# Designed miniproteins, single chains, continued (2), part 54

Each design is a single chain, and the fold is of that chain. pLDDT is the mean over its residues in the fold that is shown.

## One batch from the design tools (miniprotein)

Design m5975
Fold by ESMFold2-Fast:
Structure m5975 (fold): chain A 84 residues (1-84)
Amino acid sequence: MSQIRQLFQQGSDYSRQGRDALDQGDTQTARDLANRVADIARQLHQLGATSMASGFLQQSGDILDQIGDTQQAQQFYNQSQQFR
């Protein structure tokens, strides 16, 4: 499998798990998973998958914003825009 495809699957899984943790009130797990999604986004950006990278940073920012980490969420939203 291509590296981009593997990273996309991993990012999708972490994003889903992060939202599930958020829904359950597990803010620490949600934060950890949001950061993992952001790391995958940066790797995708380095590989030229800019649209996927932007999407994952947006999703990571949404999770962080919902748990009250508004400053870090804003940083991820800004990176998402820069990757477009």
Scores: mean pLDDT 87

Design m5976
Fold by ESMFold2-Fast:
Structure m5976 (fold): chain A 56 residues (1-56)
Amino acid sequence: GVEKALAGLEASTTLAAVKAAAGELYKLGQISREALRAVLEAKTAEEAKAAALAGI
């Protein structure tokens, strides 16, 4: 569930992995559509991870 998805986001080190983890969090209702958009528009893994965490 949510804990496993959050652990996946924390462990993600690449932009692609962060975007995949954010998609799972969105499916679980843990981040908003706006947060997911910010993650998908990010150009670095750090930017994407910050956007996902801010959306929780």
Scores: mean pLDDT 80

Design m5977
Fold by ESMFold2-Fast:
Structure m5977 (fold): chain A 107 residues (1-107)
Amino acid sequence: SLSAEEKLKKTIEILKKVIELLKELAKKSSGEVKEELEHQAELLEEQIKNLKKLLENKSSEEEVLEFIKGVIENLEKILEWLKKKKAPEEYIKAIEEKIKELKKLYE
């Protein structure tokens, strides 16, 4: 099985891919939807900075798990918002897959 460090590194890579998807969708969007997508991407970039600090500080497994729980909750809220805004199915499915990958790391 993966170490705590390897799980954190994989979490960062998953979040980077979600950020790329949100930025790509933002380029194809306009107005308030574009602004919200760009804002959510910036918030996820901030979560990556916090994950990197947890990695550097050799934070406890409990601190890491609590932070990851917040990350998953935030991603699920983004997904629900995308569904309400009728985002293209390809983006919805891609983000759902990344959330499933993230959850499997912490099962």
Scores: mean pLDDT 87

Design m5978
Fold by ESMFold2-Fast:
Parts: structure tokens; C-alpha cells; sequence
Structure m5978 (fold): chain A 116 residues (1-116)
């Protein structure tokens, strides 16, 4: 019910913005980690898409650093479905590998292994 024009929940927005404290607050309030935007993407898909920042200029900007593994870990620990696909049929793992976010890709693989 609290989705914006892009289908984003407050949790999805906080994850996109790299706002770790807001993500923690929303998860404590029972926010749905599996809520999808208009493209079928969750907050973890968003972290995967922006996670190419190790050593680049964007990673040095406060609150704009992508590939925040702690946000990804919080989403996974709170029951995010690692098999969820976006409108292009891509999982967060597929996006993390495509974008070169190796740390996030490893975390997603570990969660998938625990589910099987």
C-alpha cells in the first residue's frame, strides 16, 4: 500500500540510498523484504545494480556508496528470496555478477546454498 510511483516501498528506497540505519528501522517495523518495484526488483536487486564501486569515485561519496554488503546481509537475513527474478528474468545474483559486485554475489551464493 505504501508504494510510490515507481512501485518502491520505503525499504526499497532506503536500500537504494544506502541508508543502513533506515533499512534497520524499517525491517524492525516488519517491512516486506520481498516487495518488488515496477520492474520486478527488490532492494537487493537495487544493491546488485549499483555495486561496482570498489575504488571508484562514487564509493567515496557519503550515503551514495554502492555495493553496501551490510544492507544486502540485512535483506537476506530478513527472508529475501534469492530466486526472485526481475522483468528481464534476472536474479539479484545475475545482476551482481554482471555489474562485478563480487562481495554481494558471494553473499547471495551462500544464502542459496543454505536453502538447498
Amino acid sequence: MDKDRYGLTPLDRAARDGDLERVRELLAQGADVNALDVNGRSGLHMQALIGDEDGVRRAMLPGLASGNEEIAELLLENGWDPTAKDDEGLTALDLAEQMGNEKLAEKIREVIAELS
Scores: mean pLDDT 63

Design m5979
Fold by ESMFold2-Fast:
Structure m5979 (fold): chain A 61 residues (1-61)
Amino acid sequence: AGPAVAAAVAAAEAGDGEAASRYATQAVHKGEMTPEAAGRAGRAAADGDGKAAASYARQGA
């Protein structure tokens, strides 16, 4: 996984859904993550489920 994916996972695990979403978007633009995984991670983060958000981000890397 690239640095943007690692940052998204760390932010999601910390409960920072906004930062997790921003890093996931950057990871998609850099080709480090699929748009589908970023969408799932973002929805889980918005629901307050940081563990699920981190899991989806890792799977899309």
Scores: mean pLDDT 77

Design m5980
Fold by ESMFold2-Fast:
Structure m5980 (fold): chain A 73 residues (1-73)
Amino acid sequence: DLGRVAGAASLGGEEGVKALVPLLFDPNERVRRLAAYALGNLGGEATEKALKPLLDHPDPEVRRYAQLALDKL
């Protein structure tokens, strides 16, 4: 399911962020990891605003991938 991450990343900007954030919650670990890298590569204020609340998420995996994406910014 690498195509979902690639498709979402190709949107760019706020639309790309909106499409990529749900993939951090995907049941597939590879999808979650790639979504985190794609968000980090996309960067910008919209990405930061979307990711910072996820650092407080109850799922430690979601927190980890949100932190990974922010560290790449």
Scores: mean pLDDT 78

Design m5981
Fold by ESMFold2-Fast:
Structure m5981 (fold): chain A 65 residues (1-65)
Amino acid sequence: MVTRETAAAIRAIGIAIKYGEVSVVLEDGKLVLKGPEEKRETLERAAEEVRRELRRLGLEGVVLE
């Protein structure tokens, strides 16, 4: 059985891999995207794509930071 948080994390990882140096961490039921400060713009684009994907999958209840 997969929780909503786990399903969202798996999807976020699949998106993050396209951006290279972006990591996905699940902390206290929240998805956190981490990357180097030099790639802030890339990290922001990754976060935007993850947010759109969660919305498409009906996982809006999962918090993304």
Scores: mean pLDDT 70

Design m5982
Fold by ESMFold2-Fast:
Structure m5982 (fold): chain A 84 residues (1-84)
Amino acid sequence: DYLEKGKEALLAGDYEKAVEYFEKAIAEDPNNAEAWTLLGAALYKLKKYEEAIKYLEKSIALDPNNESAKALLEETKKKLEEAK
């Protein structure tokens, strides 16, 4: 289960490994909004804000009621503006 392995890596602070597992989870189920949100979260931790925004927007398109993904998207946009 790549989603669970990704969550374990994310909790351990292995953000690059978390990205790898979440990408594999998405390859198996591209409609899994949670996997897209968690990929965005891992990329946010790696300060890859543009990529994080892209994948969080995909998550919200799949699940428009996901408040966590929306909150993380707004936070990531603020970080991107600060980095400009």
Scores: mean pLDDT 87

Design m5983
Fold by ESMFold2-Fast:
Structure m5983 (fold): chain A 65 residues (1-65)
Amino acid sequence: SKRRREEELDRRILGLLNRRGGASINELAEELGLSKSTVSRHLKRLEARGQVVYDKKTKKYKLAG
């Protein structure tokens, strides 16, 4: 289902952020083979859920906690 695909992409994004210690929208888009708009949509949702945070010093998204 669409929901399961969204959850699968969320898990892949979280896994990349964990493995890399952080990533920009462009880095995630390149690694996952997705558009920047798709990655941005997922990151905004994950940020709203408190699962990721944007680090202004590195200009990358990181896992929250």
Scores: mean pLDDT 83

Design m5984
Fold by ESMFold2-Fast:
Structure m5984 (fold): chain A 65 residues (1-65)
Amino acid sequence: EEREKRAEEIRREMRQAIGIAVDFVNKYEDKLNDFELADALMDAIGYALRGEPEKAEEVVKKYAE
């Protein structure tokens, strides 16, 4: 196996997860303070990386309540 190819695959997955999390945070930005935004983004990235975008959105919604 090739290290560069594996690294590219990981980077692609990370980039997609971050994009999903950022989109959800932006959707609820008006309801999030700076601390809530940071925590919501971190949790959403975690769920998106696990292939659970619905849970990523749910966690952002909980912070926005």
Scores: mean pLDDT 77

Design m5985
Fold by ESMFold2-Fast:
Structure m5985 (fold): chain A 94 residues (1-94)
Amino acid sequence: SMEKLEEALKKFEEAKELAEKALEEAMEVLKNAGDDKQKILQAIGMALRAIGLIEDAELGIKRIKQGGDPEEMLKEAEKLLEEAKKLLEEAKAL
């Protein structure tokens, strides 16, 4: 249904915003890590995961525009949103 596509779009947009915030948090950790190799590696890992989630969200938005299946798009958007929420919490805990 159109309502499911609209909900999926909003969730992909929210997931992208949260992943962008996680990337900003990871970049701040990198800036303040100094010579702490463990913090540097953790921050790099989080930044790469955040970039992947941003790319997946952008792909999801494009698929919706191309007439993707509403139920599959909503399911993918919900998973991506939960992954983005978890990553942001992990990034803030660094």
Scores: mean pLDDT 89

Design m5986
Fold by ESMFold2-Fast:
Structure m5986 (fold): chain A 70 residues (1-70)
Amino acid sequence: MEYEKALKYIEKATEYAEKGAETGDKEDLEKAIRYAKEAIEYFRKAGAPEEVIEGLEKQVEALEKQKEAL
């Protein structure tokens, strides 16, 4: 269940990240960041590999920097 929730949040994070990149809308990037952080928490609860968690954390950092650049 936790792993399935993590996957759904990743899908939402990806959709909003793409929209934010296309439009330059900070709100879409903030939604992407929020969904990515939710996904990270569910992956941690599911016992996902550290490499997966680290990769997602780097994606969150990239999105936050992209938002600051807008």
Scores: mean pLDDT 82

Design m5987
Fold by ESMFold2-Fast:
Order: C-alpha cells, then structure tokens, then sequence
Structure m5987 (fold): chain A 62 residues (1-62)
C-alpha cells in the first residue's frame, strides 16, 4: 500500500467515467484532425485524398 500523503487517484476510472472520457477524447481527436486537414489543404495545397494518406501515415507512427 502506497500512501503519498495526498489525494488518492484510482488506478482505473469507473466504467461510466471511462466511457465519458473515451467519448470526449474521440471528439477532441476528430476536431484536431479536421483542423489539420484544413491546414494541409489550404497551406500545402494537398487534395483530400493526399490529406487522408498523410493522416494515415501519422496514425501509423503512433
């Protein structure tokens, strides 16, 4: 048992909280990818297809 002398954090959040956090994370990622796609099309002059391939490569690196 570890007592850090501070508020304890759960190792894993409850199911409801985990589901809510996952949903929020997906929405955030979708917004970020939308902004990235717009940036690549406007600044790099990429087509939607090329943007898709670039995002796919970035995801493969993660």
Amino acid sequence: MVIGGVASWPDRPPADAAQAAERARRITLANEYSKLAKYLMEKEGLTPGEVGLRIQRLLAER
Scores: mean pLDDT 66

Design m5988
Fold by ESMFold2-Fast:
Structure m5988 (fold): chain A 87 residues (1-87)
Amino acid sequence: MTDEEIETVSEILGISKEKAREILEAPSEEETLRLLAEAVGVDYETLVAARAALAAASAAGVRPEGPAAATLYAILKEMQARYKKLL
């Protein structure tokens, strides 16, 4: 795992680098999503549904909708705003 990925997750979620590292270095994808759900303050099932909806919407070229998708969309929008500041 790269230091830049750890710093990005830490800053976006407002958590410590150690907590961000635990999320990114979790032993399974399920554990990673569980820890991410805790950090974001949503249910694990909500985050799983939102991730699936975002993946499907991205493949179809449409914007996801709904409370779960809105949470992940907000995170992605924050990342995009940061990337635009670097351009």
Scores: mean pLDDT 61

Design m5989
Fold by ESMFold2-Fast:
Structure m5989 (fold): chain A 120 residues (1-120)
Amino acid sequence: MAFERLKEAIREQGAEAVAAARAGDLGRFVAAVSALGAAAHTLARLGDAEAQEAARKALFAAGEAIGAAQAGDNAKAAEYAERATRYALEAAELAKRAGMSEEQFEEVLRAIEEARRAAE
């Protein structure tokens, strides 16, 4: 259950980031991308080498997304947010295949929730 909830949370934050970028809402965009970054960071910390590589790509894309949004390039910000979402989902799938526990997936979900609260 926690793994499926995590995939839904990643997809939700990704969709939110893309919508916020298209609307030019920088605050809403940074909150959503920060949540994706928190998920990727936690997956990198808890996962194996393959999950860490996918999570590293997600973190890089998240950083590029924020940079593009701060520069006012909303189209590029949306594109990088979509890439961050895809890599975060890949990291979660790889972590699941490597035997990451439900408790560890709950830790990733908490990281998303904490990042969202910090952005309020």
Scores: mean pLDDT 89

Design m5990
Fold by ESMFold2-Fast:
Formats: sequence, C-alpha cells, structure tokens
Structure m5990 (fold): chain A 73 residues (1-73)
Amino acid sequence: PDLDRAKELAERAKEAVEKGDLETAIELLEEAKKLSDVRGAYYLEEAKRAVEEGDKERAIKGIEQAIKILEES
C-alpha cells in the first residue's frame, strides 16, 4: 500500500514540476520518499535536488525513474 501511495505522490510531483509549482513538487517528493523503498527514495531525492537547482528536465526524468522502480517493487 505504501509503494502505491509513493507512486501516486511521485506522479503528482511530476505534474507540479511541469506546471512550475516547484514548492508543491518538493513537498510531494518528500512525502513520497517517506513511503518509498531505499531505491525509490534515492531517485526521489535526486529529483528533489534537481527541482531545487531549477533543472526541470532532470527532475522529471528522475521522477519517471523513481516511478518505474516503485512499479517493479
């Protein structure tokens, strides 16, 4: 149940990044990290750092990679 919720939050974080709502994206990524496994949390943290650096393209790719890992867990 937690990994499904982490995935939902990560998908919402991706939407927030695409909309330029970086503050909401960071909050959603932090919440997703708490519900994730170790591998998913790693990529969610990297995505968060990309958001903080203003690199939206890297943030989106990092989130997509985290979502894929969460689906495989």
Scores: mean pLDDT 83

Design m5991
Fold by ESMFold2-Fast:
Structure m5991 (fold): chain A 100 residues (1-100)
Amino acid sequence: GKLERVEELLEEAKRLLEEATDTIAKKAAEAAIKTLELALEIIRETEDEEKIERALRLAEEALEAAKLAVEAEKAGDIPRAIGGVLRAIGQLLDLELMKK
């Protein structure tokens, strides 16, 4: 189900954090982990299918942004890596607004 999907993505994000040797990529991975943990809370607490689907989508987008940040920093593309961090934080903020 969607809960199990977010739990799988959270494991992937934690592995990504271990792979991230550089500071910027680590911040992107940390933001993705926080987004996934918040998505898990929302999915556990609500019966609203639209909220559940949006929480999953935002969490998936945060993880993809973190993956891009890790690859960009490995390639020496620091502006792109920073862009990945900002994108992941943006998904987290959108998800926090859903809780209000």
Scores: mean pLDDT 84

Design m5992
Fold by ESMFold2-Fast:
Structure m5992 (fold): chain A 60 residues (1-60)
Amino acid sequence: VPAPSDLELAESYVLVGEAFEKEGRNDLAAEMYLLASKLYEQAGELEKAEELRKKAEELK
């Protein structure tokens, strides 16, 4: 099994962030979305990175 790509890791962080948001842990959700945003940026998905960064800021 190949190692997770930056895109796969970013998707995992989004799912974890959604779970934290569901639990009312908006602080942790924002951190997960920022991590996902960074990974999308590294993978060249700049628009997805911007959307997640904006979403994280909304949760602050």
Scores: mean pLDDT 80

Design m5993
Fold by ESMFold2-Fast:
Structure m5993 (fold): chain A 60 residues (1-60)
Amino acid sequence: SSEAEAERVGESVRRAALADGASEEAAQKAGKEARDAMLNSPTDEEADRLAVRALLAAVG
């Protein structure tokens, strides 16, 4: 995926984490991990899996 797509996904995950009651720090970390997953994963399926895991860690 493009850097712009990765940035959008990261921001989306950050906002979702905040909406679900995560702290600003946890939400920012989840967003960064989702962005990094989009950039570094060999497949969209693996990127999605890692992004979901980051979100769940932030809100748990």
Scores: mean pLDDT 80

Design m5994
Fold by ESMFold2-Fast:
Structure m5994 (fold): chain A 90 residues (1-90)
Amino acid sequence: MEEIERVQQLADQVAAQVAAMRDALRTVGVDAAAALLPQLQQLAQQLDDGIKKAEKYPEGEDAVKRGRDVVLEAQGVIRELAEARAREAA
């Protein structure tokens, strides 16, 4: 099913962007991590939309579960970035 394959591909892309943003926060700094935010938000939204379409297929259950976990990870790193930016602004 195209919807299941799309969720798998988007989950891989979001996971890679989450890792890149966490690495940037740790090694380069807040500005470098912030530069990744628009792409991460766009990919995470596409993944969430893909999950909603794939939910109708029982064979997609594992892909949907992983996709949801990855969306939560993206939300987590976006919060980490917001907290880091707030600390630097203070």
Scores: mean pLDDT 85

Design m5995
Fold by ESMFold2-Fast:
Structure m5995 (fold): chain A 62 residues (1-62)
Amino acid sequence: ERDELLQRIVKAANAVIDAVDAGDEETARKIREELLSEISDPELRANVEKALDVVIDFAKEN
């Protein structure tokens, strides 16, 4: 179950990067919000949120 969640996090992160690269900021936001809503642990959710924000910022700069 934990490994399944981790796999979904990785897949969602890649999808967010792809959406940002395509200029589809709305889709990137939707994927991010959906993933965060699936994480019941508030500490893990906060860490994933920070990681995704760093990834999105990096993709937008390049």
Scores: mean pLDDT 76

Design m5997
Fold by ESMFold2-Fast:
Structure m5997 (fold): chain A 61 residues (1-61)
Amino acid sequence: SVADVQAQIDALEAQYQALADEYDALVAAGQLTPEQAARLMAEMQALTDQIAALRAQLDAL
């Protein structure tokens, strides 16, 4: 249903915000390593791609 897809999008957006907050905290602390940055950016990109796919699915419902 539209509501189920929207709930999935909301959950993924919350996960993205948590990763963005982690990234910002590591930057502020001067503790962000290149490996940590690459991992967090990859995870945030994957969430962005999944949200886009679910938005496209929502248009079909």
Scores: mean pLDDT 88

Design m6000
Fold by ESMFold2-Fast:
Structure m6000 (fold): chain A 85 residues (1-85)
Amino acid sequence: ELEKLYEELKKTAEEIPDPEVRAAVLGAIDRMYEAAKKGDLRKLAIVFTALQLLLVGAYLEGRVSKETRDKILKKAREFVEAVEA
């Protein structure tokens, strides 16, 4: 169920204590869900790549923990794989 994966991904992103990073990550997650609903796999791949870069950058700046980064990336990959199935 795509909506369930989307809600799980958003819930995990809410663990980010930095409000600016949290808002940016949630925005990327919303864009991934919209692309998935439209069947736009290219846009989904682009937004997922941007989300990965955002989380790596935020981690290097100390704005998100390694644990939270890894959880979000794992859930985002599961979301992309479910859309491709």
Scores: mean pLDDT 87

Design m6001
Fold by ESMFold2-Fast:
Structure m6001 (fold): chain A 79 residues (1-79)
Amino acid sequence: DPREKALELVKKANFYRKNGDYKKAGELYEQAADLFVEAGDLPAAANFYRMAAEYYEKAGDTEKAESFRKRAVELAKQY
């Protein structure tokens, strides 16, 4: 179940976020968002792409942050 896998990844991302591992948090929010797309949950996917962008920005990865912000905006136009 992609939704169940996505929720497990969100829980792991929240753990790394709270411990200051922003790169790992961004990667896990990205993976969770991809699984929400697979599950057809576009609002959740857009939310977690925004979270991925935020934590990639905090990790210094501005290019990935910009990419995932754009992806979240495009998904938001679809629902």
Scores: mean pLDDT 88

Design m6002
Fold by ESMFold2-Fast:
Structure m6002 (fold): chain A 66 residues (1-66)
Amino acid sequence: MAEKVRLYKAAFEVAEALRAGDIEKAQETLDKLREWLKEQGYSDEEVEEKIREVLALAEQMLADAA
């Protein structure tokens, strides 16, 4: 389950960056995740779908902390 752990970690890092107002850090985290997913053999469409899942999870984490 390495992928699920990576997606969860990315969502957490994005949520923390957004809470701090560091949009550049959030974008960097997402870009690194995109590169890793492409290395795993996912298509660009599949990568963006997984990024949307990570963003949704990060938004939930951010809302729960507010």
Scores: mean pLDDT 81

Design m6003
Fold by ESMFold2-Fast:
Structure m6003 (fold): chain A 62 residues (1-62)
Amino acid sequence: SPVEAAEEALKNPERAYDILSKHPEALKVAEELDREFARQVIEQGKVVTRKEFLEAVLEKLK
């Protein structure tokens, strides 16, 4: 499931793309969040870690 894929990606961030790419719904959520975090980095100078990103993907899929 997309949720299980996001949980596995969070446990294995180095394999995150391979795991999420097998679940189109999870990839779509990740792409949407990537755009939002990019906006925050550019406009607000925020730093977003890989772990924070993957946690946000998981929360949005729940």
Scores: mean pLDDT 81

Design m6004
Fold by ESMFold2-Fast:
Parts: C-alpha cells; sequence; structure tokens
Structure m6004 (fold): chain A 55 residues (1-55)
C-alpha cells in the first residue's frame, strides 16, 4: 500500500543502490524482505532487504 510501506521500500531500495546493488536487485530484495520478514519500520525494511541481498 501507499504511505509508510512505499516510504520504507523506497528508503531500502536507495540504501541498497548506495551499497552497489542495481535498481532491479534493490527492488527484488526489498520485495523479498517484505514477504519474508514483514518489517514495520523503514529501518527494519533496510536491514531485512540487506539480509535478503546478502549485502
Amino acid sequence: GPGASSEAGRAAAEALVARGASVEEANRYTAGANSIYGPTTAEEMIAAALAVGGL
């Protein structure tokens, strides 16, 4: 959904790209993190996406 979910996903994608992931990889890892861990904050989404991506 919009709001916090889209903000968290955007923050996670930007953090992953800053660490060398492609935009496509960042979006895939962020989606995977949301599906596997169900993070509720932007910080949790970033951490979970990094874990999914192995970064």
Scores: mean pLDDT 74

Design m6005
Fold by ESMFold2-Fast:
Structure m6005 (fold): chain A 85 residues (1-85)
Amino acid sequence: VDEKEVTAALGRMYRALGDLLYSKGDYEEAAELYIKAAKLFEEAGDYKGAAEAYRKAAEALEKLGKYEEAEKLREKAKEMEAKAK
């Protein structure tokens, strides 16, 4: 087990917790967990995972009416998608 493998595993755990909270309507906590997951995926070099997590965070923020913050995260997701190529 290397550092990147552990970091990616932590990212997957935070994403799963975010999905659980999103399903319960806890959008603020879900957004925070998705952002943490995205940063961990980015650190691990999993740019596809990071892009997905940033998009999920944006969706949660949109549920809260935080459209400007959501748009910034969607832009971050596009940056991650470009790096995944």
Scores: mean pLDDT 87

Design m6006
Fold by ESMFold2-Fast:
Structure m6006 (fold): chain A 80 residues (1-80)
Amino acid sequence: MSPEERKAAAEARFRDVIGEYVRLRLEQPDTPPSVVQQLVDQLQQALAEFLQYASPEEAALWQTVHDIVLADADRHIAAL
């Protein structure tokens, strides 16, 4: 894969994990804490991979999105 293809793949993976998290939160509000934690772990790994290719501006944007998801996950786990 070219560096551009690797960056695109890493971004796609990060977006896919966010999409899966949002889907579970909307469609399955009773999702067990263990499943939520698995998605958080996957999101952290995907973000770390993307950050290897990201510009500072892209890094700041996606870190903010990650922080929002993490805060939501923490609230969900605390509510169960």
Scores: mean pLDDT 79

Design m6007
Fold by ESMFold2-Fast:
Structure m6007 (fold): chain A 104 residues (1-104)
Amino acid sequence: NLDEELRSLRDIPDEEERNRKRGEIALELAKEYQESDPETFLDFAMLAVSLGVELDEELREKMIDHFMKLAGLTPEEARKVLDLALAGKSSREIREELERLRQK
């Protein structure tokens, strides 16, 4: 129950544990939207990755496919975005790196 899980986040006093639980909820939301709303899927998947959630290979490949389709990224650009997200880079830093790749 996602609503119950979202409410329980407010009761977690430890910021690290709260962020870990947020990441888990974001991953579940990504899985829920992966077929119906690819853009929402990417938003939640990126949030989960930014919060330290480890993705399986199937989800990583799905993210790459959606980056290519929705943002018009090349396979190389899509992999770079995923690698930066996995390395804990912010959305701003990821956008800046993607812009640098496109300028060359």
Scores: mean pLDDT 73

Design m6008
Fold by ESMFold2-Fast:
Structure m6008 (fold): chain A 58 residues (1-58)
Amino acid sequence: MSLKEKEEKLRKEIREKGKYHTDVHANGTPEESDKAGKELEELSKRAKEEIEKARKEL
């Protein structure tokens, strides 16, 4: 997978997670919203690390 394709895939996953977090924040409990926010933060950190690793492999 090219770096550009990897970035696009990760951005799509982050956007989908962000949309889910927004939905849970509006319609779910505060506890569910907090959990969704932590999952989104974790995914964002992992995505950054994966992109940086892929750049080093080029």
Scores: mean pLDDT 76

Design m6009
Fold by ESMFold2-Fast:
Structure m6009 (fold): chain A 68 residues (1-68)
Amino acid sequence: DDRSRQGWGNQGRTWARGEGAVDREDEISQAARDGLDSLEELLKKFREEGDDPAAKAVQRVLDSLKRS
């Protein structure tokens, strides 16, 4: 029964410790150093994954850079 066993290479067990949230910060920081194009691709990726907090964080960085 696939719904009872997600089978995402232990991804669900990692999230039980809240580790996934901190990984997003590193990806956002790296994309910010790479530039606007990298941030826009990362925003698109996070929105497709349904990671609203991470997508919102990327959007804030993009807005800050575009306003400057």
Scores: mean pLDDT 65

Design m6010
Fold by ESMFold2-Fast:
Structure m6010 (fold): chain A 68 residues (1-68)
Amino acid sequence: MSREELLTEIARAVNAGDADKVKELGEKLIPIADDTDVAFLEILSAIARLAGNEDVAKALQEAVDKIN
């Protein structure tokens, strides 16, 4: 799975509220992520939190913290 495919699937998992899928895909993204990917994950985390999906927001933030 490419970086672009991982980002697309993460966005779908966030929209579905699937925290387990976000964690799984986030772990795969960590070794190949760049600064643009980090910014995208932070935006998705903020959106998830505003939507009340705390588990999804936390999974995204954990991926961001591991990349940085």
Scores: mean pLDDT 82

Design m6011
Fold by ESMFold2-Fast:
Structure m6011 (fold): chain A 95 residues (1-95)
Amino acid sequence: SDEEALRAIELMGKADEALKQGNYEEAVKYYEEAARLLPGDPFVLHGLAIAYEKAGKYEEAAKVYEEMADRFEQAGSTDLAEYYRKKAEELKKKA
């Protein structure tokens, strides 16, 4: 719904501000809430993956990047899919 989309945009803005301030755990919470409101949204997934990575939650970040890769593959964006699969694999080695 439009209300859910607007709330998710506000939450993403708060998450980005938290990332800029180094408040990575707070950024994760805001992006997790945005992901609940807009499941599978590419902008939310991208922000969530970065927030998990910055918070040191490498397993969670890898899972989100794998979801992004699967979605880009389905959309025919093979280069982006390969990029995010490689990023997920690198993060799994840090977990």
Scores: mean pLDDT 89

